# Designs tried in a protein design run: designed miniproteins, single chains, continued (4). Part 22

Each design is a single chain, and the fold is of that chain. pLDDT is the mean over its residues in the fold that is shown.

## One batch from the design tools (miniprotein)

Design m12786
Fold by ESMFold2-Fast:
Structure m12786 (fold): chain A 70 residues (1-70)
Amino acid sequence: ATVTITFEDGTTVTLDSSQVPITSATLRAALNPYLGKTVKSIEVDGVTVTGLKPGDVLTPENLAAIKVTA
């Protein structure tokens, strides 16, 4: 399973389940360094991500709302 988040400035964040388990906690931790960036796209394979959408500005409140389900 993979999650790739692309921000409007062209920055990308990728999580791969072969390297680290993709959970709500691990995704929130991976995105924390990118606070203040606007989400352009979210690509997922093998999981579902809720609580974050394209156009959202990444805030502590938005991070807390992120959920990952298998």
Scores: mean pLDDT 82

Design m12787
Fold by ESMFold2-Fast:
Structure m12787 (fold): chain A 52 residues (1-52)
Amino acid sequence: LSPEQLEEVDEAMRRMERAVVNLLPPEDKEIMEKLLAEGKSLDEATEELKEL
């Protein structure tokens, strides 16, 4: 993939992450945002949340 295509995919992934975070209860939203800020993927952060 070209660097331009990778940037577009990354932006789409960031938008999806934000949309998912907005669907969570406030307490789960805070935890998810912290996990994403630490560099975890959406999949990894979701698994962490499921183990609460």
Scores: mean pLDDT 74

Design m12789
Fold by ESMFold2-Fast:
Structure m12789 (fold): chain A 92 residues (1-92)
Amino acid sequence: MSRALELEVRAGVLEVHASVAKVSTEKAKDKLDPELAKKILELAEETIRLAREALEAVAAGDLERAEELVRRAEEVAKELSKLLKEAEELLK
């Protein structure tokens, strides 16, 4: 498997997961603390942006930049996941 394909798959998974988180949070916004919902949406949008930039870098053949962008997106996605777990607990 090529490094380009690995980075493309990782970026694509991040974009899909963050997009689902964004849509789900927008649908549940009236049941969530407004500041928590806002922060989740901001992190989801940042993850989507970084993942898309990584896909563009892969398409351009800039694998070093793509790897840096995927790694940054994964760090943002980790914070997003923490807040999503907090939101899930509050909705119980």
Scores: mean pLDDT 85

Design m12790
Fold by ESMFold2-Fast:
Order: sequence, then structure tokens, then C-alpha cells
Structure m12790 (fold): chain A 65 residues (1-65)
Amino acid sequence: MTKEEVVERLKRLSKLITEAIKNKDVELAQEFLDAAVELSKAYLNGDKEKIEEAFKRADEIIERY
């Protein structure tokens, strides 16, 4: 997994957070923020298994919304 792939997911999640806030959906904004934080932490820690799980969660959210 490349740094560019992680950054692209974080950018997409950031757009989803912004749209949820505009729609005043605080619960949905929190869900997207949690996914972004989890992905960032997993990548920084270098835990391959946690990175794969966080990446799957981010992709599932991005595909759904």
C-alpha cells in the first residue's frame, strides 16, 4: 500500500465529512472521521493487518456514499 493510496482515501473521506456537516448529519460525519483517523493511525504505526482492515473500512464507506 502506497502513501498516495492512503492520501487519496483520506481526501475522499474529508469530502464526505464536509458534506455530512453541511447536511447537519453529525452522526454520519463522526463515522467518516473515525474511519479517517483509524486509517491514519494504522498507516503511521505500520501494522500491516490493521492497515488492511482500516483500508477496507474506508473503501466500503467511499463505495456506499
Scores: mean pLDDT 83

Design m12791
Fold by ESMFold2-Fast:
Structure m12791 (fold): chain A 101 residues (1-101)
Amino acid sequence: MKEARELYAKGLEAYRNGDYDSAIEYFEKAYKIAREAGDLETQARALLGISYAYFEQGDYDKAKKYLDEARKLAEKIPDEVTRAVLLIGVAVGYLALKKAE
């Protein structure tokens, strides 16, 4: 869905600018719209974005929770390339969490 992808893109822009609160808000909106549309790819991307933003804020418990949810959704994605790219993102997130604790 175009609207969910546009919100996801705004979340990425906020994340790159270090505005993690705004990034989370955009990613949550993208997730909700993608969930209503059955868009597993955008749902997984949004959850991964939320996880990374919480990690940058030092909320490692929330970061892990959203990583676990993103991994579960990514594993259901039929496109092998998209699934692999998202699972790499999830793996990077887990490695960052392990290094932090």
Scores: mean pLDDT 87

Design m12792
Fold by ESMFold2-Fast:
Structure m12792 (fold): chain A 118 residues (1-118)
Amino acid sequence: SVQEKALEVLDTLRKAAELIAKKYGFDSLLKEINKIFDEAREKLKQATSKEEAGKILNDLIEKIAKVFKEHAAKATPEQQEKIRNAGVAVIRTLVAEAEKYGIPIDYEKVKKIIEELQ
């Protein structure tokens, strides 16, 4: 089902975020990201179409970008670039997995979000 495909995207993204957080020691960031993923998971359980799933995943991209921006702003200058690059990697992973399952993503919006996160 579309819900099963969208949940698979979230599971892949959670694994990617955990690997990035472990590599760079971003435990507090990971906790906040996990909360956002849990909220998206609950919404995706109620999605009946790829369009609805796409809207939920597009909103998730915005929330991920915001969390990484806020954590970068509080980090040391040396860590800021690593945190921003980690956010871009998580977003790109989400987009690639959504595309693999045919879930629609707003590519122009994603491009702007990535540019603002850099």
Scores: mean pLDDT 82

Design m12793
Fold by ESMFold2-Fast:
Structure m12793 (fold): chain A 64 residues (1-64)
Amino acid sequence: DAVEELTKVAFVDEELAKKLVEAGFKSVEELAKAKASTIVKLLGDAVSEEEAKQMIRNARLLLE
């Protein structure tokens, strides 16, 4: 389940994970490769640019 996988990323709860999957980020690897500006554009007011950067950083750390 892509939602369950994404919730393993620090700061990503179930609601954020669902929005990320709907936006096309279906794995931790896809999230780790994303641009913060793209996430903010797709998720709108659900996340700030700084929160998007933090999620990307946390996804990359999880893949180490």
Scores: mean pLDDT 81

Design m12794
Fold by ESMFold2-Fast:
Structure m12794 (fold): chain A 68 residues (1-68)
Amino acid sequence: VKELLEETKELLKKAFESTGEKRKELIKEAEKKLEELRKLAEDDLEAQIEIALLEMGLSVEKLILERE
């Protein structure tokens, strides 16, 4: 779980630094990893909190893309 959390954080960081098509690809990959993390962290409160924070960041990125 922790390794997948770190990978997801890295993907979101790369998405923030990217634009256009590459940003869309990274966002989709981060969404997929977040879905996997939710299943793995069902009984882990700390992981659930980290996932929620990452989901908030992803939602902001999606709103930016929608306005482009």
Scores: mean pLDDT 74

Design m12795
Fold by ESMFold2-Fast:
Structure m12795 (fold): chain A 70 residues (1-70)
Amino acid sequence: SSDEEAKKLIEEALELLKQGKVEEALELLRRALSVATNPELIKNIEQAIKALEEGKVTTALSALHEALKV
């Protein structure tokens, strides 16, 4: 499903964030948002993108872990 594709992109973004590659992670999260259909998944991805744009990496990580529970 497209939501499973979104979750794979989130897992890749998490690995990039672990490496400090914030801009590359944002690109993957924007792609995840474009294919996500579940409203709760979309909300968590949007929260993560906003957190990263504000430099709040730990907040973004929390939102992405919540996204993967959907």
Scores: mean pLDDT 89

Design m12796
Fold by ESMFold2-Fast:
Structure m12796 (fold): chain A 67 residues (1-67)
Amino acid sequence: MSFADVAEEIRYLTTEKRHILPRIGRAVEEAGGDLERAAELIREVLEENGVFLSEETIRELARRMLA
């Protein structure tokens, strides 16, 4: 997956699925600064809501939200 593909998946999440963003934010806070734990919790939130994103996008979201 390229950076352009990740950007498109993030666009989809923030436009079509933006209602789950607060839950993703909570999951990242629960990770306590651990990137791998944040990615794991984000994946769980996405799966619970029937949203399927690449591992690259999940890691990029975790990285951005832990900044």
Scores: mean pLDDT 79

Design m12797
Fold by ESMFold2-Fast:
Structure m12797 (fold): chain A 72 residues (1-72)
Amino acid sequence: SMIDKAIDEAIEKLIKEDPSLKEFERETLRNMLTLKVADEMIKKVREAKQKEKESGKKVNITFDPVELLKKL
């Protein structure tokens, strides 16, 4: 339910930026969100790997789907 709310809010934000998206199926809009979330995850991984290189210790990465969606 919390993830569903975050997805719905993110979809509404996409539609607000481009109202023409309102005619697309929910699954298409969800796929667009998935690509944006993937970009944020990649950025987080790159930052963690840089810290790992500097410290010589493995850095654990945690992803919160709700936080990632809110960041969009």
Scores: mean pLDDT 80

Design m12798
Fold by ESMFold2-Fast:
Structure m12798 (fold): chain A 74 residues (1-74)
Amino acid sequence: DGRERARALVEEVLREGRVVESEEEVRERLERFRREHPTVSDDETELLAEGIELGREAAALAAARGLGVELPLR
């Protein structure tokens, strides 16, 4: 289940305290991530599962927003 895997990975990243401090920072990282991975539009969940370190936090935060997971950044 892709959504369940993405949610579990997001929760793990948040638990480890690897969440960026600002959503603005995440936005810039997400734009860079999207530019480097332009062919991945619906398979971002698999990228999270692969644990791509540079894009993982940005992708996890984007997935959390889509999955309705509350972020501790507020």
Scores: mean pLDDT 52

Design m12799
Fold by ESMFold2-Fast:
Order: sequence, then structure tokens, then C-alpha cells
Structure m12799 (fold): chain A 88 residues (1-88)
Amino acid sequence: SNTDQANQYDQISSDLTDQGMSLLDKDPNSKQGYYLLGQSFDYSGISNYYRGDNSGASRSYMQSSRYYRRSGDFQQADISYRRSRMLS
């Protein structure tokens, strides 16, 4: 079901947030830490979308885009930004 898929993506998002935050706690300029946060918010966006929360999904994808930019992954940042714009 959409709820089961959303729950799976929420769990992945939570795990990636913990990993990214752990890296940033050790090095506040960690590109890998920001990359993991970008992935976390992408999965949060997918989860919100499966729950029918397009506004929440849009905000999550926008936050994902910002973290990907900080990681230096401009291609993933653009993809997440476009997803955010489609849902707003």
C-alpha cells in the first residue's frame, strides 16, 4: 500500500539523517554529511507524496535540493528542486 511504502521511505530517511548528522557533528563542512541529508530529504519527499501530502513533499524536495548544493552535487540539487516545483 502507499502507507507501507511511505513507512519504508520514512525509515530510510531517518537512518540517512542520523548518518549525515553524525558526519556533520565531526566535521561541519562534510560534503558527504550534506549529501546524506540531501538523500534523506529526497526520501522524505517520496514518503510525503505517497501519503498524499504534496505540500510536505514539495518542502522536503526543496530542503533536499539545498543540502545537495552544499554537498556539491548540483545535478541532484536540480532534480530535487524540479520535483519540489512540480508539487507546489
Scores: mean pLDDT 91

Design m12800
Fold by ESMFold2-Fast:
Structure m12800 (fold): chain A 94 residues (1-94)
Amino acid sequence: SMEEKRKLKEEYLGEANLAAQEIIKLLEEDVERARKKLAEWIKKKQEETENRIAELKRKGDLESAKAVEQYTKRAIELIETSFEIALRRLERAG
């Protein structure tokens, strides 16, 4: 349903936004540690998504499986883009 897709979007993009905020704060203290945390988050999210998609396909919920794939891609793009913007701002500041 539209409501189920909305909840999936809010879940995936919300998690990415919270993770971005935490990783960006770390970036100001330790760039290398922030990069490592970003890579670890992306890897974990990809693995979680693959498992969730497999389960949804097994249940015959192909629409939700496609939505999970799309929102995961958008979540990863959001966190990577937020990180790159924050990194460029930090580099310009000092």
Scores: mean pLDDT 86

Design m12801
Fold by ESMFold2-Fast:
Structure m12801 (fold): chain A 100 residues (1-100)
Amino acid sequence: MKGKLKDPVVDAENQTVTVTWEYEVPEGEKVNLRIEYRKLGEGENPEWTFLGSKLNVSGKGELTVTISGLEPGTTYEFRWFARKAGSGPWELLDEKTVTV
């Protein structure tokens, strides 16, 4: 499976970030998607926050989420995971950081 994070769109006036993940599932397969994020900082392992999921996806598409309440001037790390529908390990597809 392939996945890519598009460049995040920061709206400084409204303190929002819109993130879009592209996915491409191999023909004949179905996957579950999971998105997590965290505040990036020195000397700490902050817990990952669940951002969203999409279940039993096939073909090509996008998952878009708008996040509010992020701290200005702060860097956040985003992770995108997939697994085959039903069972199996989550596979990390892409990681990206954004500064709000």
Scores: mean pLDDT 74

Design m12802
Fold by ESMFold2-Fast:
Structure m12802 (fold): chain A 113 residues (1-113)
Amino acid sequence: YTLELYRDPNNAEGWLFLGDYYLKQGKYEEAIKWYEKAIEIDPNNARAHLNLGIAYLKLGEYEKAIESFKKAIEINPNNARAYRLLSEAYRKMGKTEEAEKWEKKADEILKKQ
């Protein structure tokens, strides 16, 4: 299975898997490299944008994290986790009003599940 993921250079899922692997290892810069490759092949992969944002958030790159989370929300507007992570990124930047706005949106989505 792993070998099959590496055979196709256009396999977005294979690159996403590598990104997820390095994200779990706490190797955030390496994770970003593989998520960017996945997005190059499949620019509308909401999970790749979400996890790219998480890696940026862990590195303290809050503006890049916000951009990635907004793209994930654009692709999948029902992902409550993306709104919570967007709120967290705004809070870390001291943008409390924006953070509260997105946290409320996450709560509204969770109540519908």
Scores: mean pLDDT 83

Design m12803
Fold by ESMFold2-Fast:
Structure m12803 (fold): chain A 111 residues (1-111)
Amino acid sequence: PAAPPRITDVELTISGPKTYKKGEEITVTAKATVESDEPRTLTVTAHVYVNGELVATATKQVEVDGRKEVTLSATFKAPDKDATVTVIVLAETPDGARSEPAQASAEVKVE
């Protein structure tokens, strides 16, 4: 009977050097602002895409009462060329109601 949760902001941070070598580990951190009209446990999932291919998924269960900032981190291996990293964040209730997805992107340089 509750409204679906909402993701109102996503910030993407890539940790490490500005330029990577192929196969180096890259850590991506997504900071999402999640809102719920009533107190409930939400499953927040971040899907990490590199040039459109899913390379990692991070999931966290959080208790949200009104508004909460959730940080998710995932690692993947640097590709063989410059790439766009896109993170899509989604929040889901235990009964399957889902937020609209929210996304952020950053560029990775590979030498």
Scores: mean pLDDT 84

Design m12804
Fold by ESMFold2-Fast:
Structure m12804 (fold): chain A 87 residues (1-87)
Amino acid sequence: SELIEKAKELIEEAKKALKQGKYDEALKLAKEALRLAFRAVAPENILRAIGIILRAIGDVLDAKTKEEAAKAYIEAAEEIIRLAEES
């Protein structure tokens, strides 16, 4: 799926931005990757994908820094990419 490939590209860009201290850019890229990956999820996996997103929101609310928030979104997007690849 082109959506999955684009989501993977955005996650690699988000990781690079994170390493460079560009936390707002990393957050933007990770959120976009999450959106594209979610679109690629099969209907039978939607509830599982929603569960992943809710856990990520919890992690972001517990985050003390923008870096931790960006990491939480990156991890959620990677998990949803894996779920979309199962779809």
Scores: mean pLDDT 85

Design m12805
Fold by ESMFold2-Fast:
Structure m12805 (fold): chain A 62 residues (1-62)
Amino acid sequence: SRIEELRKLLEKEGFSPTEIEAALLLAENPSMSFREIAERLGISQSTVSRIARKFARIPSVA
């Protein structure tokens, strides 16, 4: 599925398990705030922001 393909790509790019979960939430829930993602995963908003920037640099496989 789309989610599994994205998860494998993120693993290949060296994302940690927490970074993968944050990136998947960002991709699937564009209306979700960094605060909500941070609260859901038990990490800081600054960490989510860093992950989002790292994710934005990944070439699209679409």
Scores: mean pLDDT 80

Design m12806
Fold by ESMFold2-Fast:
Structure m12806 (fold): chain A 74 residues (1-74)
Amino acid sequence: EQSLANVEKLADEAEKEGDFETAGVLYEHGGRLAEQLGQKEKAAELYRRSADSYEKAGNTQKAEEMRKKAEELE
């Protein structure tokens, strides 16, 4: 999970800096990595964080896509 942990750290840092678009992208990448690792619950969590970040960035379309991905993993 070293790559996943690094992506989450970068996403958190981007969010702290107010770069919500970058945070959304990084959480989306984290969700995909978690899916590849078979961690469905973690992937759903990261996709939800991605959706929230994209929404704060004004990217409603990407936010909706990420919410759908999280729902599919439940």
Scores: mean pLDDT 84

Design m12807
Fold by ESMFold2-Fast:
Structure m12807 (fold): chain A 57 residues (1-57)
Amino acid sequence: SKLERQAEALERLGREAEARGDFETAAKAYALASSLYQELGKDERAARMLARARALS
């Protein structure tokens, strides 16, 4: 689905930002990915994204 593709793109953006030390962008991307995964019913993946966002904030 489009929503699933968007969630995966945000997770990738978060990882790429984190890898280059852009923790502000990474935290925002992970938080947005978490919201979309939650809407998709992917609660475990949503929780993982939220935990990563909080660790970088």
Scores: mean pLDDT 88

Design m12808
Fold by ESMFold2-Fast:
Structure m12808 (fold): chain A 104 residues (1-104)
Amino acid sequence: SSELEKLWEEFEKLVEEGRELIERAKRLAMEALKNAKTLEQLLQAIALLLRAIGLEFDLDLLKKKAEENKDDLAKMQELIAQVEALIEEARELIREAEELLKSN
């Protein structure tokens, strides 16, 4: 029970971190969209925004799976690893959006 409670707390912290990173990625992608001066920049900004929305849906799905498996130690460990992977994808998306914003 103690180990499971610790994993649940870790999962909730990672979900909150992921949510903040996805929201930042969405904001940067929308800023890139608003500042797009070429068709290429517009399409790149749209692709980044769609990827951010996809990560938001994936995070919501992982949260639902955790609620359904809250008493399964092995499943909670697997879900934590999946949220960590999603956080890395969100960080990469932020990097790509920031690079696009630097282009004229």
Scores: mean pLDDT 89

Design m12809
Fold by ESMFold2-Fast:
Structure m12809 (fold): chain A 78 residues (1-78)
Amino acid sequence: MSENDLEAEILISLGRMYKAIAKLEEDLEKQIELLRKAKELFEKAVELSEDERIIEEARREIEELEERIEELEEELAE
């Protein structure tokens, strides 16, 4: 792996950690904040990595998080 690919893997691991913490959070605003942080980490991994497998993995996580954040923001607005 390149140094950038290794850093991207670390960012994916951190994003998954924020995602896991968000699942335990009962406050909707805090849950959204944690999921947004996870998304930022996955987006950074996509920008940094040159490995298509790492990029594809991070993009799948981003898509899943975008759907979940939208659902929670809609819930919070009502």
Scores: mean pLDDT 85

Design m12810
Fold by ESMFold2-Fast:
Order: structure tokens, then C-alpha cells, then sequence
Structure m12810 (fold): chain A 105 residues (1-105)
């Protein structure tokens, strides 16, 4: 059922229904808080809604669980760029690249 909520969240995310995506990712995480991908996509939904600070918080939870998740660092870079922190954005983009987010590892 945690996986079912995660899949529903992904479905709403693909439909660009970010509010419903958030609802279902939060339900998935209530049952399985160790799902790093659910934290990543929850953050992405907040990024799309313009809540960059919450996006950063949830991406940090994803990397705490999966430190080699290059996608989380790329999205941290995007969130910091949206906040105007270009120096941190560059740092996170370099980290994402070092983990192979631009190339297969």
C-alpha cells in the first residue's frame, strides 16, 4: 500500500497535478519514510509549485537516505538557482555530475 500511494503520486506528477502528487507522496512516506525516491519527487512537486525552500528540505532528506542520488543534487542545484544562490547551484550541479547524473556510471 505504501508502493500503491507512491505510484499514485507518480501518476499525478506526470499529469502535472502537483497538489495531488504531494498528497499521495505524503501518504507513501507516512507508511515508508525510507523511500528516498518519494522524498525526491515530493521535493520536485514543491519545486514546481514555487516552494523552493520545502523542495530543498525534501531533497536533503532524499540524499540523507541515498547519498549517491545524483538526481537529488541536480534538483538541489535547480532550487538554489531559483532562489538566486548561483554559487550553491554550481556546487550541487558539480556534485550531480561527479555522481554520473549526466552520464551512465
Amino acid sequence: EAEEYFQKGMGYLLEENYEKAIEYFEKALALNPENAKAWLYLGYAYLKLGNYEKAIEYYEKAIALEPNMGAAYALLGEAYKKLGDYEKAEEYYEKAKSLGSELSE
Scores: mean pLDDT 86

Design m12812
Fold by ESMFold2-Fast:
Structure m12812 (fold): chain A 84 residues (1-84)
Amino acid sequence: ELFKQGLHYFSNRDYEKAIEYFTKAAELDPSKRVDALRYIGLAYLRMRDYGKAIEYYDQVLALHPDSEGARRRRAEARAQLAAQ
């Protein structure tokens, strides 16, 4: 399954492929959408693409406003982006 492939690439630090598979998972499986978006945001954060990380955490928070993990990671990305 697409989400599991995304996890495989993410664990191997292949963030570009992880994002590809998580994006497909988010589009095709509503039950995996929020988890896939969280991992895409985290992958961008690990690649230091803070603008993209913020975009994906904003999407997570639109679906789950009470996600403290997503708020924390978005705040981290915003702080790093401001430092650039």
Scores: mean pLDDT 86

Design m12813
Fold by ESMFold2-Fast:
Structure m12813 (fold): chain A 67 residues (1-67)
Amino acid sequence: SKAEETRELGERAGEALAKRLAELYGEEPEVEVEVIDDDTARITVRLGDVVGEYVVTRAQMERFLSL
């Protein structure tokens, strides 16, 4: 389903973001992915006391993974 594709894309994008943050800060962040709809996911990243939330579309996640 499109929701499953969006979940897989979100997990991949979250993993790539976590890797970049770990390289920058020397700590592994915690990453959570929540599917909002067939095209949209929320990626939450926690690094110590810092929390970032990103509401992203499939197109934005695909673009991020191509960087």
Scores: mean pLDDT 82

Design m12814
Fold by ESMFold2-Fast:
Structure m12814 (fold): chain A 61 residues (1-61)
Amino acid sequence: MEERLERVYRDAIEVAKRMKELGFSEEEIKADVRALAQRYGLSEEETERIVEKALEEVKKM
């Protein structure tokens, strides 16, 4: 995994978990994580993978 992609993944997980703790909906978390990945310049396929992984981590909470 590229260093940039790994960093975005870690940032996305932290943001998603914090939003979950603050009571945001899954749809709101998904939208924010997608925006974060796109801001870092990830492809659509990379963005979708990051979103899926972040949501799976949030669902385990």
Scores: mean pLDDT 79

Design m12815
Fold by ESMFold2-Fast:
Structure m12815 (fold): chain A 115 residues (1-115)
Amino acid sequence: DGADKLQFYYLYAKEGARISEEKAEEYEKKNKKVAEVMRARAEAYRAEVEGLEKGPEANVRAEEKRKEFEKLYKEAVESEYGEEVKKALKEIDEESRKKAKEALEKKKKEEEEKE
């Protein structure tokens, strides 16, 4: 339902920010341009989380950070490291979805536990 979707999206964005930052660190020594795209993705996810927590003013920042990421992504996919960027972003999305689903299921179980 709508409440579960919003909660999943919040957890997805939180996990996505952390995983994107971890990927940026992994790529820093291998390819700084891929690392820059991963950091932009992490910033976009962090801004999305802040938007969900703080409301309309923070949502403007989330949109700005998303556009910054999209610009870097478009430049990257036209480069020799485009496939590497696509692979890293796919891994970030898949892992973020998996961890968000696990976190949502854990939270539901905790809410069912007797005080």
Scores: mean pLDDT 83

Design m12816
Fold by ESMFold2-Fast:
Structure m12816 (fold): chain A 84 residues (1-84)
Amino acid sequence: PELSPEDLAELEELARRAEEALAAGDGEAAVEALIELAEKLAEAGRPDEAINVLGAFLKYAEATGSASEESIERLRKKIEELKA
């Protein structure tokens, strides 16, 4: 389905928040913003894109230690929810 201009603006803002949190070294805030972004993508009919975004960050976070184990578990759980 086509994303409305409002949905696109929300997705862009959530992506920016995630990038800013990562730049600040706040892995917890980055995970929260990415989960919100993924939920918005799934609601917009793009669950595969949502899974890809979270999966890419999960690999990055596991490789770099940029997020807590608790945040990593939240990411894994959300990915499994989106696959169901």
Scores: mean pLDDT 79

Design m12817
Fold by ESMFold2-Fast:
Structure m12817 (fold): chain A 95 residues (1-95)
Amino acid sequence: SQVKAAKEGGENALKGGLEAVKNSKTPESASSGTAGAIGGIGGIFEAEVLKNGIGGGRAALGGGLAALKGGELAGSEKGIEGGKKGIEGGKKGIA
């Protein structure tokens, strides 16, 4: 369940980060969204390839936080939602 939670968190952080980048009007928003997407990819990789729920959860949590910030700066509801779900999945992967 931790590996599954970390993967779902990573997928949501990736989606949220990409939505934040898509809607970005500032370098700060684009940078935060990009960090969210990278963290999301890391979460997916750690969970799916390495079967590491804790490592994947940490990456998904970091990505989710970055995607949330990027989404808020971009005014992207999908970026904010993806970030929040990334944080939730990341926390469950760590627990």
Scores: mean pLDDT 87

Design m12818
Fold by ESMFold2-Fast:
Structure m12818 (fold): chain A 96 residues (1-96)
Amino acid sequence: GLSEEEIEALRQEELAVDPSLQYIPFKNPEDEVAFLKELLEESPNSAQAWYNLGNAYFLLGKYDEAVKAYKKALELKPDDKLAAFNLKKALEKLNS
């Protein structure tokens, strides 16, 4: 598995490759959740949006919602190692 520092480095590399991902400057995870929920009503098959929703819920301490979002991301993209790692982290928090 990847460390949190390695995952953040990969996230920054992903943002450098896809500049469109840089346009979501949320100051808090609550605003990110609201935005991503609206986006997913229109585009429910976006694995990246489900992954980002899971991350926002994780930051809010809503680990059960984070687990659901990460599972949905993995249903859409089963080879997503970042989503799989963060799902494991959310499950560990939920069972703590």
Scores: mean pLDDT 74

Design m12819
Fold by ESMFold2-Fast:
Structure m12819 (fold): chain A 95 residues (1-95)
Amino acid sequence: SEKIEKLRELKKKIEEVKANASTDPDGAARELIEVAEEARELFKDDPYLQSLLDEIIRTLRAILEADLSPEEKREMINTIADKLISLLDYYIEKL
């Protein structure tokens, strides 16, 4: 389905962002925010998914503002990226 194809595309983009997190964690966080915002627009009529994506976006914004080392930010970003991938996988299997 079209929704499944879009979710797979977003997953691929997240995996590419994870690769960049080791060199530019702040850039990776901003790209993940963009992916989460795109997912919100695709599924604006799903209040559960919107709530989870809002939480992810807020957490990523908090990481950007936090006084943390690049390495600490990278670890947190990778954890959130994995959470987002799992969320998208759940919806791919459900659709």
Scores: mean pLDDT 84

